# Designed miniproteins, single chains: the designs that were tried, part 93

Each design is a single chain, and the fold is of that chain. pLDDT is the mean over its residues in the fold that is shown.

## One batch from the design tools (miniprotein)

Design m3224
Fold by ESMFold2-Fast:
Structure m3224 (fold): chain A 81 residues (1-81)
Amino acid sequence: MEEELARLREEVARLEREALEAHDAGRHEEALRLALRGLEVAERLVRLMAELGVISEEEARAGLAYLEELRRALEERLAEL
């Protein structure tokens, strides 16, 4: 269970690095898609943290709401390409 939490954190960090590298290379569509993938993994991480009692239900709701707003902003940018 804790090993899964660590693995999800590593996956988020990896996707963030890959998105930044794609952005720096001028591959903006790929960067946005990688960022969206990172948000999906971050959402799973937040839910797992709440299930394990690492964060409160209130903190989880706030985190998920924030991630949903970021996801919508990124999807709008991708749709404009």
Scores: mean pLDDT 85

Design m3225
Fold by ESMFold2-Fast:
Structure m3225 (fold): chain A 71 residues (1-71)
Amino acid sequence: SEKLIEELLELAREAYRRLQELAAGNTPEADAQALALAREVGRRIAELRAQLSEEDLKRWHELVDEELKRR
C-alpha cells in the first residue's frame, strides 16, 4: 500500500540523516553506533518490504532512485 511505501521512505530518510550525524563524529564509538543503527533499520525495512505487493515494490524502487538523485 502507499502507506507502507511512505513508511519505508521516512525510515530510509531518518536512517540516512542519523548515519550522517554519526559519521561526522569520526570516533570508533560513533562507528559502532552507526553499525547498530544500520542493522536495526535493515530489520525494520525487511519487515515492511515483506508486506508490499509486487507493484508497491516497483514503486518503492522508483522512489528510492529519486531520493538518491537528490542527495
Scores: mean pLDDT 76

Design m3226
Fold by ESMFold2-Fast:
Structure m3226 (fold): chain A 84 residues (1-84)
Amino acid sequence: LSEEEELEAELALVQIEIAVAKNTLKHRDLTPEEKEEMIKRLENIKKRVQELIARAEAMGNDDLVKSARDILEEVEKLIEEIKK
C-alpha cells in the first residue's frame, strides 16, 4: 500500500471503532467502570487521529486532512457525551 492508502485505511478503522462506541452508548446502559474504559479508548483514538491529521498535512492531501479533522470532532463530541 502507498502511504496515502495506508492513512486512508487507518482512518477507516478509526471510523469503525467510533461507530462501535456510538452503537454501544445507544443500546447499553454503561457502568461507571465501563464509561471510564470507553473514555480511555476514545482518548487513545483521539491521539491516533491527531497523528493522522499531521501525516495528511505533511502529504499536502487536503481531503484527508478534512476527513481526519471531521473524525477528530466526532471523537471529541463522543467523549463529552459520555462525561455528561
Scores: mean pLDDT 85

Design m3227
Fold by ESMFold2-Fast:
Structure m3227 (fold): chain A 76 residues (1-76)
Amino acid sequence: DLEKLSFEEAKKKALETLEKMKEEISKLPLSDDQLELALISLDVAKQEVERAKTKEEVLEILKAAERWYKELKEKS
C-alpha cells in the first residue's frame, strides 16, 4: 500500500511504475503519433514526481497516470 510508504519510498515506487508503463506502451496498438504523445505524457509525469514536495503530490500524480494508462489500454 503506497499510502504506508515514506515520501522517498513513494517517489521511488512511482518512478519505477511510470518507467514500467513506458515499456508496456510500446506493446499497445497505437499510431505513431499516439505513441509519441503517450511517451511524452509519461516523461512529464516522471518530472512531476521528481519535483513533488509531498507524498500526497506523488500519490496524486501516480493515481492520475495509472487511470490514464488503464483507459489507454481499454481503448486500444
Scores: mean pLDDT 81

Design m3228
Fold by ESMFold2-Fast:
Structure m3228 (fold): chain A 76 residues (1-76)
Amino acid sequence: MLELEIEVAFLRIQRWLVLKTKDLEDAQRFFGMTQAEWEKLKNDDAALDKKLTDLAVARLKERFGISEAEARRLLS
């Protein structure tokens, strides 16, 4: 499904950009991270990547009705 493929590609690049730039506004806008979650995780790249991935998984499940396993596979 083309729409799913575009959304996955978008979330993958935005996750990469957030990890590189440490831009809180992008983390809030695209992943729905709270300020408190950001302050806790911003200095731990592995924990931040995991949280961004978990939020992206939730978004893909809600929007496209796919399983958690499929969403995680697509974002890996």
Scores: mean pLDDT 85

Design m3229
Fold by ESMFold2-Fast:
Parts: sequence; C-alpha cells; structure tokens
Structure m3229 (fold): chain A 60 residues (1-60)
Amino acid sequence: MDKLIEEIKEALDNRDIKKVNQLIEKARKTLPPADVGKLQLAMSEQFLKIAREELAKRAA
C-alpha cells in the first residue's frame, strides 16, 4: 500500500491526472475498501499540501 501511495503522490506532483486515475483504479481492484479510504485521505492531504506550497513559493 505505501508504495502505491508514494506513486500517486509523485503523479500528483507531476500534475499527471491520468496516471493518478490509473493508480486509483488499480488500488480499488487490489485493496480492501478501508485501505482505499486511507488512500483517498492521503491524496486529499497531499493536494492541500501542494496548494499551500504553491502559495509559499510565491512569497519566497
């Protein structure tokens, strides 16, 4: 699971939405629903972090 989360975070950092969707689809087919929920939470946290980092880069 952790490896899949890292791959999704990297795809998000690269702005590769198609790859993110492919990895989520793979997760849904291979992981229990509870783990898919954890993955979705991790993605939401990563998205928020990226948004805040973009704001910080504008200030630096």
Scores: mean pLDDT 74

Design m3230
Fold by ESMFold2-Fast:
Structure m3230 (fold): chain A 59 residues (1-59)
Amino acid sequence: MNPLEVVVETGRRRGLATRDELVQALSDAFGLSREQAATVLDILLANPRYRALIEPYIR
C-alpha cells in the first residue's frame, strides 16, 4: 500500500479524519515518526491531484 492509499482509505473508513489521524495512520503503516509522517502528508498535499483526492476527508 502506498502513502496516498493509506490516507484515502483512512479517510473513507472514518468518513472525516483530522490531520493528526491521517499523520498517525501514515506513522503506523510505514513505521515513521509522527514528524516524518507529517512531512509525507505535506508532500502528498503539495501535489494538486493527490490534494483533490485527500481534501474531502480532512475538512
Scores: mean pLDDT 82

Design m3231
Fold by ESMFold2-Fast:
Structure m3231 (fold): chain A 80 residues (1-80)
Amino acid sequence: SLSQEELEQVIRIVDEVAGDSDTLSPLQLSEALDRIAAEMSREVVLLVSGIFLEAVEEAGGSDTIPVSVLKRLLRERAAA
């Protein structure tokens, strides 16, 4: 599981990629994962990848996901 510090770093990256947008496109999700892979450990990348897939499924398989849904899932499933 993610530490609180790792969770906050992931959320920061997501916020930076999203900017002022309330949603993330598939390209923005890929960009966020690439940044996490560059800045964080492989363990964090694997955990976050799973959470991103879960967020896409919860969004009903739409081309975009709400930033709020992704952040909620990150906090609920990654924080321990």
Scores: mean pLDDT 80

Design m3232
Fold by ESMFold2-Fast:
Structure m3232 (fold): chain A 86 residues (1-86)
Amino acid sequence: IELIEKVIEVLEEVLKKMEKGKMSVEEFLKFVKEYAEKNFSPEEAEAILGIALLIAGHSPDGIITKEDLEKEIEKLRKYLEKLKKE
């Protein structure tokens, strides 16, 4: 549960950084790594980066859009709510 909440937090911070509504997969992964390493334990940061790599895999053109991240955040929020409902 806590890991999913932390992933959502990181993705929301990435959205705030998207000035043009998109960024490269390289920029996305660099931001996620730097944010996670600064704010979370090394083990949590590694797990969060692993999830970010899976999200990046959904963007074969090497570009992540604001819409792509908003959809991922919505999926994670729905999954988290299901886990909280027993």
Scores: mean pLDDT 79

Design m3233
Fold by ESMFold2-Fast:
Structure m3233 (fold): chain A 85 residues (1-85)
Amino acid sequence: MDSTVQTVKNLYKQFEKTYEDAVKAIKKGNLDEAKKKLLEGEILLGLLHIVRAVAKLIGDEEAVKVAEEAIEKAQNKLKELKDLL
């Protein structure tokens, strides 16, 4: 059983990979792939919000903090991708 903190870290690693794939698609001019990766990133951001809500409900303050930091960083990266599209 992974900790809630580990779940947040795993989701954020998937988000970082999706972001890197989106940036590569933009550089290659593959707009369809870039938009697909943007949608995948938004889904992962949604999952981070759900995990943060669960962490608050169970009183895991460390997981709440790690999730909030991951959410802020993910929101900023998604905004950068939207500005490029």
Scores: mean pLDDT 87

Design m3234
Fold by ESMFold2-Fast:
Structure m3234 (fold): chain A 90 residues (1-90)
Amino acid sequence: SAEEEELKKIFKEFDKDGDGYLDGKEATKVIKALDLPALPEEWYKLNPDLKFGFEDFLELKKLASTLLDKNGKHVSFEEFLKKLKEALKK
């Protein structure tokens, strides 16, 4: 889908190594950019020793769309992309 194509482009920009996975530093940058209000239990479950792949990136989108932001609103796909693009601009 168009959404998956956009996410794939963003994922590749975070994937500095080009190996198809994000390291712990890159994954942490993504997590911080999303600023999700719920306890990020999925990050503990993923284990810091595991590589963060594109499938995990898609699950992040799903998680963000089900959670409320600090103002009690759901994070739209457009807002999700905005947060990720801002993280890339460091």
Scores: mean pLDDT 66

Design m3235
Fold by ESMFold2-Fast:
Structure m3235 (fold): chain A 87 residues (1-87)
Amino acid sequence: LTPEEKKHIAETTRKILAEEGSAEEIIEEARRWIASNPLSEADLKAGEAQIELLRLAAEAAREQGDEETAEQLEAIARGLERLLEEA
């Protein structure tokens, strides 16, 4: 990712987190969705890709000095990783 792309990702992710609520709420929503919708192999791969993007977004936020956003993104990534491992 270029520095410009990293900055854009961090800014976009910050806006999304402000609208969607806390990391705990996002993880809880994902858990409820998975309980009602069995994950396919394609869904598992998509989830792994999403976790990687969240980790990259957290790194980008940290590079810009936004430790709060970075911590929230890392918490979401860890929570989703646990849910996918248990699925």
Scores: mean pLDDT 72

Design m3236
Fold by ESMFold2-Fast:
Structure m3236 (fold): chain A 84 residues (1-84)
Amino acid sequence: EEEERKKVIEKLRTEGGFDEEEIKFIEELAKQRGVKLSDVYESIKEVIKEEGKEAVRAAIKGHVLQYNNGPREEMEKLREKAEK
């Protein structure tokens, strides 16, 4: 469990290019929404691959994950609204 969390954090840092503050924000939102960090990472990973790191960072700064308790599709909708 802790090992899985550390692994996801490392991937967010290495593959996502997120800094420690952004990773803490993502982890806190996952806890608040009652979802696993790995589920949030899967959504973020897909968005990074499709849209790029900067688009995901903009969504995180807009606190879109605070309202997303579901899959990437919902995060994408909130991200687009936050960036408008």
Scores: mean pLDDT 64

Design m3237
Fold by ESMFold2-Fast:
Structure m3237 (fold): chain A 82 residues (1-82)
Amino acid sequence: GAIEAAEEVLKNAENEEIREAGEEALEAAKELQERKDGDPLLYTGLVLRVIGSGLTALLLAKKNGGSEELIKAAEEVIENPE
């Protein structure tokens, strides 16, 4: 799931910007799990926040020559934001 994928992004983060994106993805994914049965607008906003931070991590990883593990983890955050 996105929580495990975001933790893998953090584990493999090679710079501060990727780590910050991974931290945002992890926070949003954890909040999404807590609000799964909550307000649909807040839920949708959290899904978009997970995807957005995952995309940021992926873009930075590809631009800065991140590991295959980091790239796969960022892609997993985007593909499975729940």
Scores: mean pLDDT 82

Design m3238
Fold by ESMFold2-Fast:
Structure m3238 (fold): chain A 95 residues (1-95)
Amino acid sequence: SAHTQKLISELIGLQLRLIGIEIEFELLKNSDLSDEEKRAKLEALLSEAQSLKKDVQKLLQEATGVDSDLVEFAQKLLSRVDNLIKELQAEIASL
């Protein structure tokens, strides 16, 4: 259905956003930036990850009752985002 195709497109977009944050986080950890500059950039990535979590939760609600495979993919994505948020918070606390 057109509704299912829209949810699939949204899921792909959310997965790409997660990959982008993960790449930026890895590059930031390997950078020669000062602790102050790293903290500012990590806080920005944390805000982006928290925004992504809200969008994944919305997709999960929209997929519920539509497609069980999409629900499962959204739940797995939500777990990955939650883990990333924890890693970002731990990195900020280590500075």
Scores: mean pLDDT 91

Design m3239
Fold by ESMFold2-Fast:
Structure m3239 (fold): chain A 68 residues (1-68)
Amino acid sequence: SVMIDRGRDMYRDMVRQGFPQDVIDRMRRLIQQAERRFNEGDYKGARRDISEFMRVYSDGRRDFRRRQ
C-alpha cells in the first residue's frame, strides 16, 4: 500500500512536470496493474510492476534533466 501510494505521488509529479504522454501512459498502466495485483493478493506480481515503474520513473527523470 505505501509503495503504491508513493508510486501515485511520483506519477502525479511526472504529469505536473509535463513528461511525454507515452511515458505518462506507461507509468499509469504500471501503477494500476500493481494496485490490481496487490488487491488480488499477488504481492510478487505487484512488486515486479513497482520495480518496472521505478525504472520508467528513473529513465524519464534522467531524460527530463537532459532537457533543462
Scores: mean pLDDT 79

Design m3240
Fold by ESMFold2-Fast:
Structure m3240 (fold): chain A 73 residues (1-73)
Amino acid sequence: MKEVIVHATPEQRRAIAERVAARLPEFVVDEDGNVVLKKPPKTPEEEQEMLNRLAEALKASADELGVPYEVGE
């Protein structure tokens, strides 16, 4: 799956992280403003599904905040 890269200030990045955590209850925002998993994935399929949901949530959150993003190769 193509990687999603957001071009955001630290404040916008934190706001995106909080919106991602709100969309995906399996994620939380840590003390540094990073999106982290509450629990590690149990299977490779679960890991890929979580990464796919994370990418979609990042795009949606960036769009809501008007933050530009790029889809990697």
Scores: mean pLDDT 72

Design m3241
Fold by ESMFold2-Fast:
Structure m3241 (fold): chain A 96 residues (1-96)
Amino acid sequence: LREAMDSVSEEQREAVRRAIRLLLEAVEPLEDPEVIATAVGTALRVVGALLDGDLEEAIRAVREGGERVAELAPEELRPEIREATREAVRLLEEAA
């Protein structure tokens, strides 16, 4: 974490923290183990990408994981999950 974070700015670290929070909050009401597991897996992939200093991979992980979560979620919640994913990607891209 420490060595990889040296290659990522404080602004990028804060953007990732906010992006992960948005995704996890979007899935909180779903209580579906598969949806929760997918969201957690996405968050871990984002953290792994940061440990490697790869912000582009972190952005890709959010896009792919967010869409997978939306596909698994009830139709009524899909727009909100997609909006959370889009906002998370925007935060990461702005910090890049």
Scores: mean pLDDT 72

Design m3242
Fold by ESMFold2-Fast:
Structure m3242 (fold): chain A 94 residues (1-94)
Amino acid sequence: MPSEELLKKVEEIFERVWEEEEPAFREELRREGLSEEDVELALGLARMLGESEIISIALEAEKNNLSEEEIEERVREVLRRAVESARRIVLRIR
């Protein structure tokens, strides 16, 4: 079970990484031909999907004694996958 301190650390890293990567994800989605409305929907879905993985990342970090840099890389991986999943969902609905 992740410690409360580690869970908070992962949450803080998630917020920072999201702020850093969001502009690039937005440009990628626009480049792939999504409308502005669908870009906003996909980013919102991607954030929710990423947030659902925070506890799992914290558990992995505790089990494997991951460094802050390794946690950050894991968060970036999760968010990239979340954006791809969100894009697929939005394109299927629309």
Scores: mean pLDDT 85

Design m3243
Fold by ESMFold2-Fast:
Structure m3243 (fold): chain A 120 residues (1-120)
Amino acid sequence: SKEEILGEIDYIIDQIDTVLANLEKLSEEERKQAIRDLLGRLQDVIAKIYNIEIPEELKITADSTDEQIIKALNYLKEKVKDPELQKLLDEIIRAIQNHDYEAVLEALRKLAKYLKEKVK
């Protein structure tokens, strides 16, 4: 439902802000786990909003490598017919390629806020 999607987006934004506030206190593995969880949640939200079926092998999980995540995000870019969303997904891909965790989280925040306005 629209209410459930909005609730999930609000949860994602809150978690992004929590991770950003504590980023310096987290180990590299904890940062990677937090980012993988947030990406998996956002992938699910995008799939619901744009009515995209995500193949099982492209689902972002706790065990997903950076290469697997980039492949999954490129799949979403191909399926969405939304230039602004494609641009935001590309920003996340570039931040992952640069191993810039803060930039990934900031790009995820922008994406989550964009999706929230689109669903309202």
Scores: mean pLDDT 89

Design m3244
Fold by ESMFold2-Fast:
Structure m3244 (fold): chain A 80 residues (1-80)
Amino acid sequence: SKIEKLIDKLLKLAEQVLDPETVERYRKKINEAKTKEELKQVIDELFLEVSRRARAEGRWDLLDEIRKTVEEIYKELDKL
C-alpha cells in the first residue's frame, strides 16, 4: 500500500511534464511488472524520461521531488 501510494505520487509528478498517453503507458507497465527487478526497470525508464523533460523545462523543483520519490520507492521495495 505504501509502495502503491509512492508510485501514484511518481505518476502524478510525471503528468506535469509528460503526455497523458506516455504516463498511461508507464502505469500499465508498472501494473504488469511481476518482480521487484521488473518494477525497478520500469521506474528507472520513467525516471530518465521525466528527468530529461524536467531539465529541458527548467523544472528543478519537480526533478528534486521525482528523485526523492524514486529513492523512497526503492527503499520500500528493498524491505520486501
Scores: mean pLDDT 86

Design m3245
Fold by ESMFold2-Fast:
Structure m3245 (fold): chain A 60 residues (1-60)
Amino acid sequence: SSLRQMMESLSDEKRQHIIDDVITSISFSDNPRLLQAVEEAKTLSLEEQAEKMLEIIASV
Protein backbone atom coordinates (compact mmCIF):
# COMPACT_ATOMS: atom_id res chain seq x y z
CA SER A 1 0.00 0.00 0.00
CA SER A 2 2.76 2.48 0.91
CA LEU A 3 4.70 1.50 -2.22
CA ARG A 4 1.56 1.95 -4.31
CA GLN A 5 0.95 5.44 -2.90
CA MET A 6 4.57 6.34 -3.61
CA MET A 7 4.29 5.05 -7.19
CA GLU A 8 1.04 6.96 -7.76
CA SER A 9 2.81 10.20 -6.72
CA LEU A 10 5.86 9.65 -8.93
CA SER A 11 6.35 10.86 -12.48
CA ASP A 12 6.51 8.30 -15.30
CA GLU A 13 10.23 9.06 -15.56
CA LYS A 14 10.84 8.08 -11.92
CA ARG A 15 8.63 4.98 -12.20
CA GLN A 16 10.56 3.76 -15.22
CA HIS A 17 13.87 4.51 -13.49
CA ILE A 18 12.84 2.42 -10.45
CA ILE A 19 11.72 -0.48 -12.66
CA ASP A 20 14.98 -0.39 -14.64
CA ASP A 21 17.14 -0.20 -11.51
CA VAL A 22 15.38 -3.13 -9.82
CA ILE A 23 15.46 -5.28 -12.97
CA THR A 24 19.17 -4.52 -13.40
CA SER A 25 19.90 -5.39 -9.76
CA ILE A 26 17.93 -8.65 -9.95
CA SER A 27 19.52 -9.61 -13.30
CA PHE A 28 22.89 -9.83 -11.50
CA SER A 29 21.36 -12.29 -9.03
CA ASP A 30 21.47 -16.06 -9.51
CA ASN A 31 18.45 -16.39 -7.21
CA PRO A 32 15.70 -18.27 -9.11
CA ARG A 33 13.02 -16.85 -6.79
CA LEU A 34 13.87 -13.28 -7.80
CA LEU A 35 14.16 -14.16 -11.50
CA GLN A 36 10.75 -15.91 -11.47
CA ALA A 37 9.11 -13.01 -9.63
CA VAL A 38 10.50 -10.50 -12.16
CA GLU A 39 9.17 -12.60 -15.05
CA GLU A 40 5.71 -12.78 -13.44
CA ALA A 41 5.74 -9.03 -12.73
CA LYS A 42 6.25 -8.33 -16.45
CA THR A 43 2.65 -9.49 -17.03
CA LEU A 44 1.33 -6.65 -14.83
CA SER A 45 0.62 -2.96 -15.51
CA LEU A 46 3.57 -0.56 -15.25
CA GLU A 47 2.44 0.72 -11.84
CA GLU A 48 1.88 -2.79 -10.44
CA GLN A 49 5.13 -3.98 -12.03
CA ALA A 50 7.15 -1.26 -10.28
CA GLU A 51 5.39 -1.92 -6.96
CA LYS A 52 5.96 -5.68 -7.26
CA MET A 53 9.63 -5.18 -8.16
CA LEU A 54 10.16 -3.05 -5.06
CA GLU A 55 8.33 -5.60 -2.88
CA ILE A 56 10.53 -8.40 -4.25
CA ILE A 57 13.79 -6.57 -3.58
CA ALA A 58 12.58 -5.41 -0.14
CA SER A 59 11.77 -9.00 0.89
CA VAL A 60 15.34 -10.22 0.17
Scores: mean pLDDT 70

Design m3246
Fold by ESMFold2-Fast:
Structure m3246 (fold): chain A 68 residues (1-68)
Amino acid sequence: SAADKLAEAVRLVARGVEEDDEELIEEGIKLAEEAGGEKAAEGVRLAAEAVRTKDKKTAEEALELLSS
């Protein structure tokens, strides 16, 4: 399902941020785009930024895009 793909995309991006692995981050963003288009890709990108910066506002913005 699209929701399962988005969840996997978020996991890949989170792992990529933790491991500083750019290829995993790119793979996660591409998977999000396949699941929900450009909004999902942007949402997952912002989620990665939120994990990196620990910024709650960025995390909330990511959730808004992913829940559209």
Scores: mean pLDDT 79

Design m3247
Fold by ESMFold2-Fast:
Structure m3247 (fold): chain A 59 residues (1-59)
Amino acid sequence: AHLRVLSTRTGASGETVFLVDAAGRRLEITVNKATGLLEVTDESGERRLMSTLELVESL
């Protein structure tokens, strides 16, 4: 599995949003401050909370 950061942007609440290529998938990733988990949004707009390990294992 590979993960590549394509770009970053600032989200509506001032957070850093990472646009990544994850094995051919386009994901937007932020760190959820309340949980310490990654908030991952896919190309369909579906959002999931997951750990970094869970993200890597899903690739």
Scores: mean pLDDT 74

Design m3248
Fold by ESMFold2-Fast:
Structure m3248 (fold): chain A 75 residues (1-75)
Amino acid sequence: MEELAEKLRQLAANSPDSRDRVLLHIQMVIDQVGAEEVLKKLKEAGDKLGVELVEAIVNKAPREKIRQLIAEIEK
């Protein structure tokens, strides 16, 4: 769990062709450890885009917004 935020960011940034897999992994992590724990790790890492992405998923934001956030992380 100590490297969770870094691994999550690396998956999002380095796997553009697998954005669906990145989203699935994020949802699985939220389901296993809880959104609060994921958000805490992302905030500790200073990953503002990751925080916004997880909050968008938790708040059931439109799929279009989630896809845009993944694309921003990919940059």
Scores: mean pLDDT 68

Design m3249
Fold by ESMFold2-Fast:
Formats: sequence, C-alpha cells, structure tokens
Structure m3249 (fold): chain A 76 residues (1-76)
Amino acid sequence: DMWKKQAELDKKFTKEAKKAYKEIEEKNPNDYVAVGKKVIELLKKFGLATDLELNLSDEQIAMLGKIFVENLKNLE
C-alpha cells in the first residue's frame, strides 16, 4: 500500500530528525538554523518534500526548526 509506505517514511524521517536535533542541541543549544537546514535535508532524503522551494532566509529556516522541535516534543 502506497499509504503504508508513506507512513513508514514519515516515521523514519521523524526518528532520524529527532536524533539529528539531539546532536545539534548538545553541541550548540538553540541553533534552530542548523536544525531547520537538517530538517530540509532529511525531507528531501526521504522524498517528503522533493519540490520544496528553499528560497528561505536564516530567520525563516530557524522558524521552521523551532516548529519542528515543538512537533517532536508533542510526539513523545
């Protein structure tokens, strides 16, 4: 099922992204630009956002990183 494959990719993305966030947090707390850039990289890697336009400022990337971190906390 295409839908089951999509759910499995989302789960793998979340797991890898959570691990990457912990590594970034440990080295540079509150570096949400690095988190946002890593999220975009992982979205492309897992084919979840292959057509995403990446003309974002560092502030917008940091905002994406913050939203992602909050969503990860809510998934626990």
Scores: mean pLDDT 70

Design m3250
Fold by ESMFold2-Fast:
Structure m3250 (fold): chain A 61 residues (1-61)
Amino acid sequence: SMMERLRAEADRLFATLPPQEALDRVLKRIAEAYKAGEISEEEALELMAHAMRRATARLRA
């Protein structure tokens, strides 16, 4: 599913990039998917929450 792909992409970016750069790329990708109608508003909010949790965990490490 698109949600599974976007979540996997977020996890990959947070594994390979500095937290702020990963967050910026993930948020841009979520916004693009939402504008394209690929995900709902609720799905976009879920993905943003996931990205924020990943970013804060990395910044505290």
Scores: mean pLDDT 84

Design m3251
Fold by ESMFold2-Fast:
Structure m3251 (fold): chain A 61 residues (1-61)
Amino acid sequence: SEALEKAQHYRELADKYEKEGDYVNAAKAYGQSAMWYRKAGDEALADESIAKATEAAQKAQ
C-alpha cells in the first residue's frame, strides 16, 4: 500500500540521518514513519518508530 511504502521510506531516511549524527532530522523522520505505519494498520511498527523518534530527540539535546 502507499501508506506502507511511505512508512518504509521515512524509516530508511531516519536511519540514515541517525548514522550521520543528525538526530533532529532522524527524530522528525521516525515520527513521520510512525504516522504512516499507523495509517497502514501496523501498530507494532508505528510504536517502534515512536520509540526511535523519542530516543533520537533525546540524543539531539
Scores: mean pLDDT 88

Design m3252
Fold by ESMFold2-Fast:
Structure m3252 (fold): chain A 98 residues (1-98)
Amino acid sequence: TEEERLRRLVEEAARLAPPEVGERMRRAVEEALRDPERAPRAGLELGRLTGELGNEDPEAARAGSRALGALEEYDFWAGLAGYVGLISQSAKNVADKK
């Protein structure tokens, strides 16, 4: 059920995002679901992609944030890494404005 919810939420985010970004978001979730050893790295990537969307497409970013929440329920460390990726990318976005 956590896996099903995660798949649903990432598909929602991918449909709202630009096609290349959406495909990368889907890939990150599939890697997390298939390989627990790679799940934190996949989560980090999902978080960074969600952060990149924050300034360009707030609706897609919001959907990505919901997918990160579902990822945390599925795999705590992958979800935590995802939030780190989101925060890191958000900080980079702020720095790039200065």
Scores: mean pLDDT 83

Design m3253
Fold by ESMFold2-Fast:
Structure m3253 (fold): chain A 94 residues (1-94)
Amino acid sequence: EEEERERERREELLIKQTADSLYFEVNYRKAKEEKRAQERLAADPSLTPLDVRREIYEEELKRAEEIGKVDPRFAELMKRYIERKLKEDEERLA
């Protein structure tokens, strides 16, 4: 009877939870990136902001590879996001 409605609701909940987790992960990573960039610049003031961001994005790409073992879709989204941000930062800081 209403099995379809229950399935749809469970699917919606799963999608929402996955989206919330993805947004949380992205936001958490962003805050961590900013903090790490500040620490790295403080440790080596000869580095440019772009150099520091490249280093952080390389680490995040490696993290995406590890996440990809568990959730390849999430890892793919994460890699595309990092690639896009790196390009934006290169255009802004060049």
Scores: mean pLDDT 68

Design m3254
Fold by ESMFold2-Fast:
Structure m3254 (fold): chain A 92 residues (1-92)
Amino acid sequence: VEEIKRRLREEFNISDEELENLSLRTILAIERILLELSKKSPEEKEFLSKIEELSEEMRKNAPNLKSEKEKQEAVEKHEEQVRTLFKEFLSK
């Protein structure tokens, strides 16, 4: 986690304030760093596993969504859950 925070500051010029706000730019930078890591820590693997699990739940639930409103609400809920996981991961 500290290595990711260091790279966000040094390579992407993301301030501590921007990191706390979890801007789209911050989220994309974290994803890029995680994809570039040749070896992932147990914490990084757990985080990626949780993201994949949420994506799989969304895919399984998609056929049960009957209206455009339900689909939009499901997307917004998924985005909020992803943001929550990023906040928890960065707090470690």
Scores: mean pLDDT 72

Design m3255
Fold by ESMFold2-Fast:
Structure m3255 (fold): chain A 62 residues (1-62)
Amino acid sequence: MPPKVTKEQAENAEVVSSQPDGDYNIVTRLLQDGDDLLSIVVKEDAKTGEIVEIVSVLRLPR
């Protein structure tokens, strides 16, 4: 089960990559969670930059 992340946490996470997808950008963000990194993939509105959907969250051990 992927970890649960809030929209606010995703918005404050570090942007690693962004790929255009029509009217949206698919953005990969990294968030530090204790000793682990969370890799968060979000769908953002290309015009406003607002997070529309959290697509996936993956916990990466460090």
Scores: mean pLDDT 77

Design m3256
Fold by ESMFold2-Fast:
Structure m3256 (fold): chain A 76 residues (1-76)
Amino acid sequence: EISRLAALSTAMALFGNVMGDVERMIEEYNRFVEEGKEEYVSPAVLETVAKAMSGEKSKHYLELAKKKREEELKKK
């Protein structure tokens, strides 16, 4: 369920950032995209990944996070 996946995504962002495991978070996100589940990834996770990167990669993940924020705002 979405609530469980959101909690897990947040935990991964916090844990990965502390441990320096940003690449693992990116791989998990890409796997979610490949499975058509990208919408279940928290925008906070994408923002954390983007902040640990620079250039085009950072911009890409920030754009994805922005889109998710906009979708969340439009729903309620």
Scores: mean pLDDT 62

Design m3257
Fold by ESMFold2-Fast:
Structure m3257 (fold): chain A 57 residues (1-57)
Amino acid sequence: MNVADILQAYRDGRLSKAEATRRLSELLGIPQATASRSLSRLEADPALFDAVVAWSE
């Protein structure tokens, strides 16, 4: 599962924020706090969310 898959599953409601945070942390090798903050920022900016998903493809 890549970053785009995790973000899309979170957007679709198939993953909780906690689950998406954990998977992003594991995949990217970053702290869960960093992953959670990044998700919160993406939630606030739908255009940025779409750009990150497209970039991650």
Scores: mean pLDDT 77

Design m3258
Fold by ESMFold2-Fast:
Structure m3258 (fold): chain A 107 residues (1-107)
Amino acid sequence: SMEEKLKEIRDNALRELRLAVRYYFKTGDREKALRMMRAAIDRAVAEAASAFGLTPEQVEELRKKADEIFERAEKEFKQATTYDEMLEIARRTVDELVKAIKEIIEK
């Protein structure tokens, strides 16, 4: 179902974003953590495009929204000082991505 596909995309993206946060917390390698976060977001976009049969125009729209979401997440991540703050940024990023996907497939 549509809801099951959205849940799978959400769960995959959240797992990968949490992995990036854990990596940063343990290593302090912000550049690699941000690349991991970007890769997770790009994968979520690709999974949505495949799962929902998005048109090229819908994929372009979703990519633009994903870029905006990543830019906000990157800025917040650079200001975050605790592991819990970083995990909350990851959760909000996934929530925003799922919302963007829903808006595109619904209208």
Scores: mean pLDDT 89

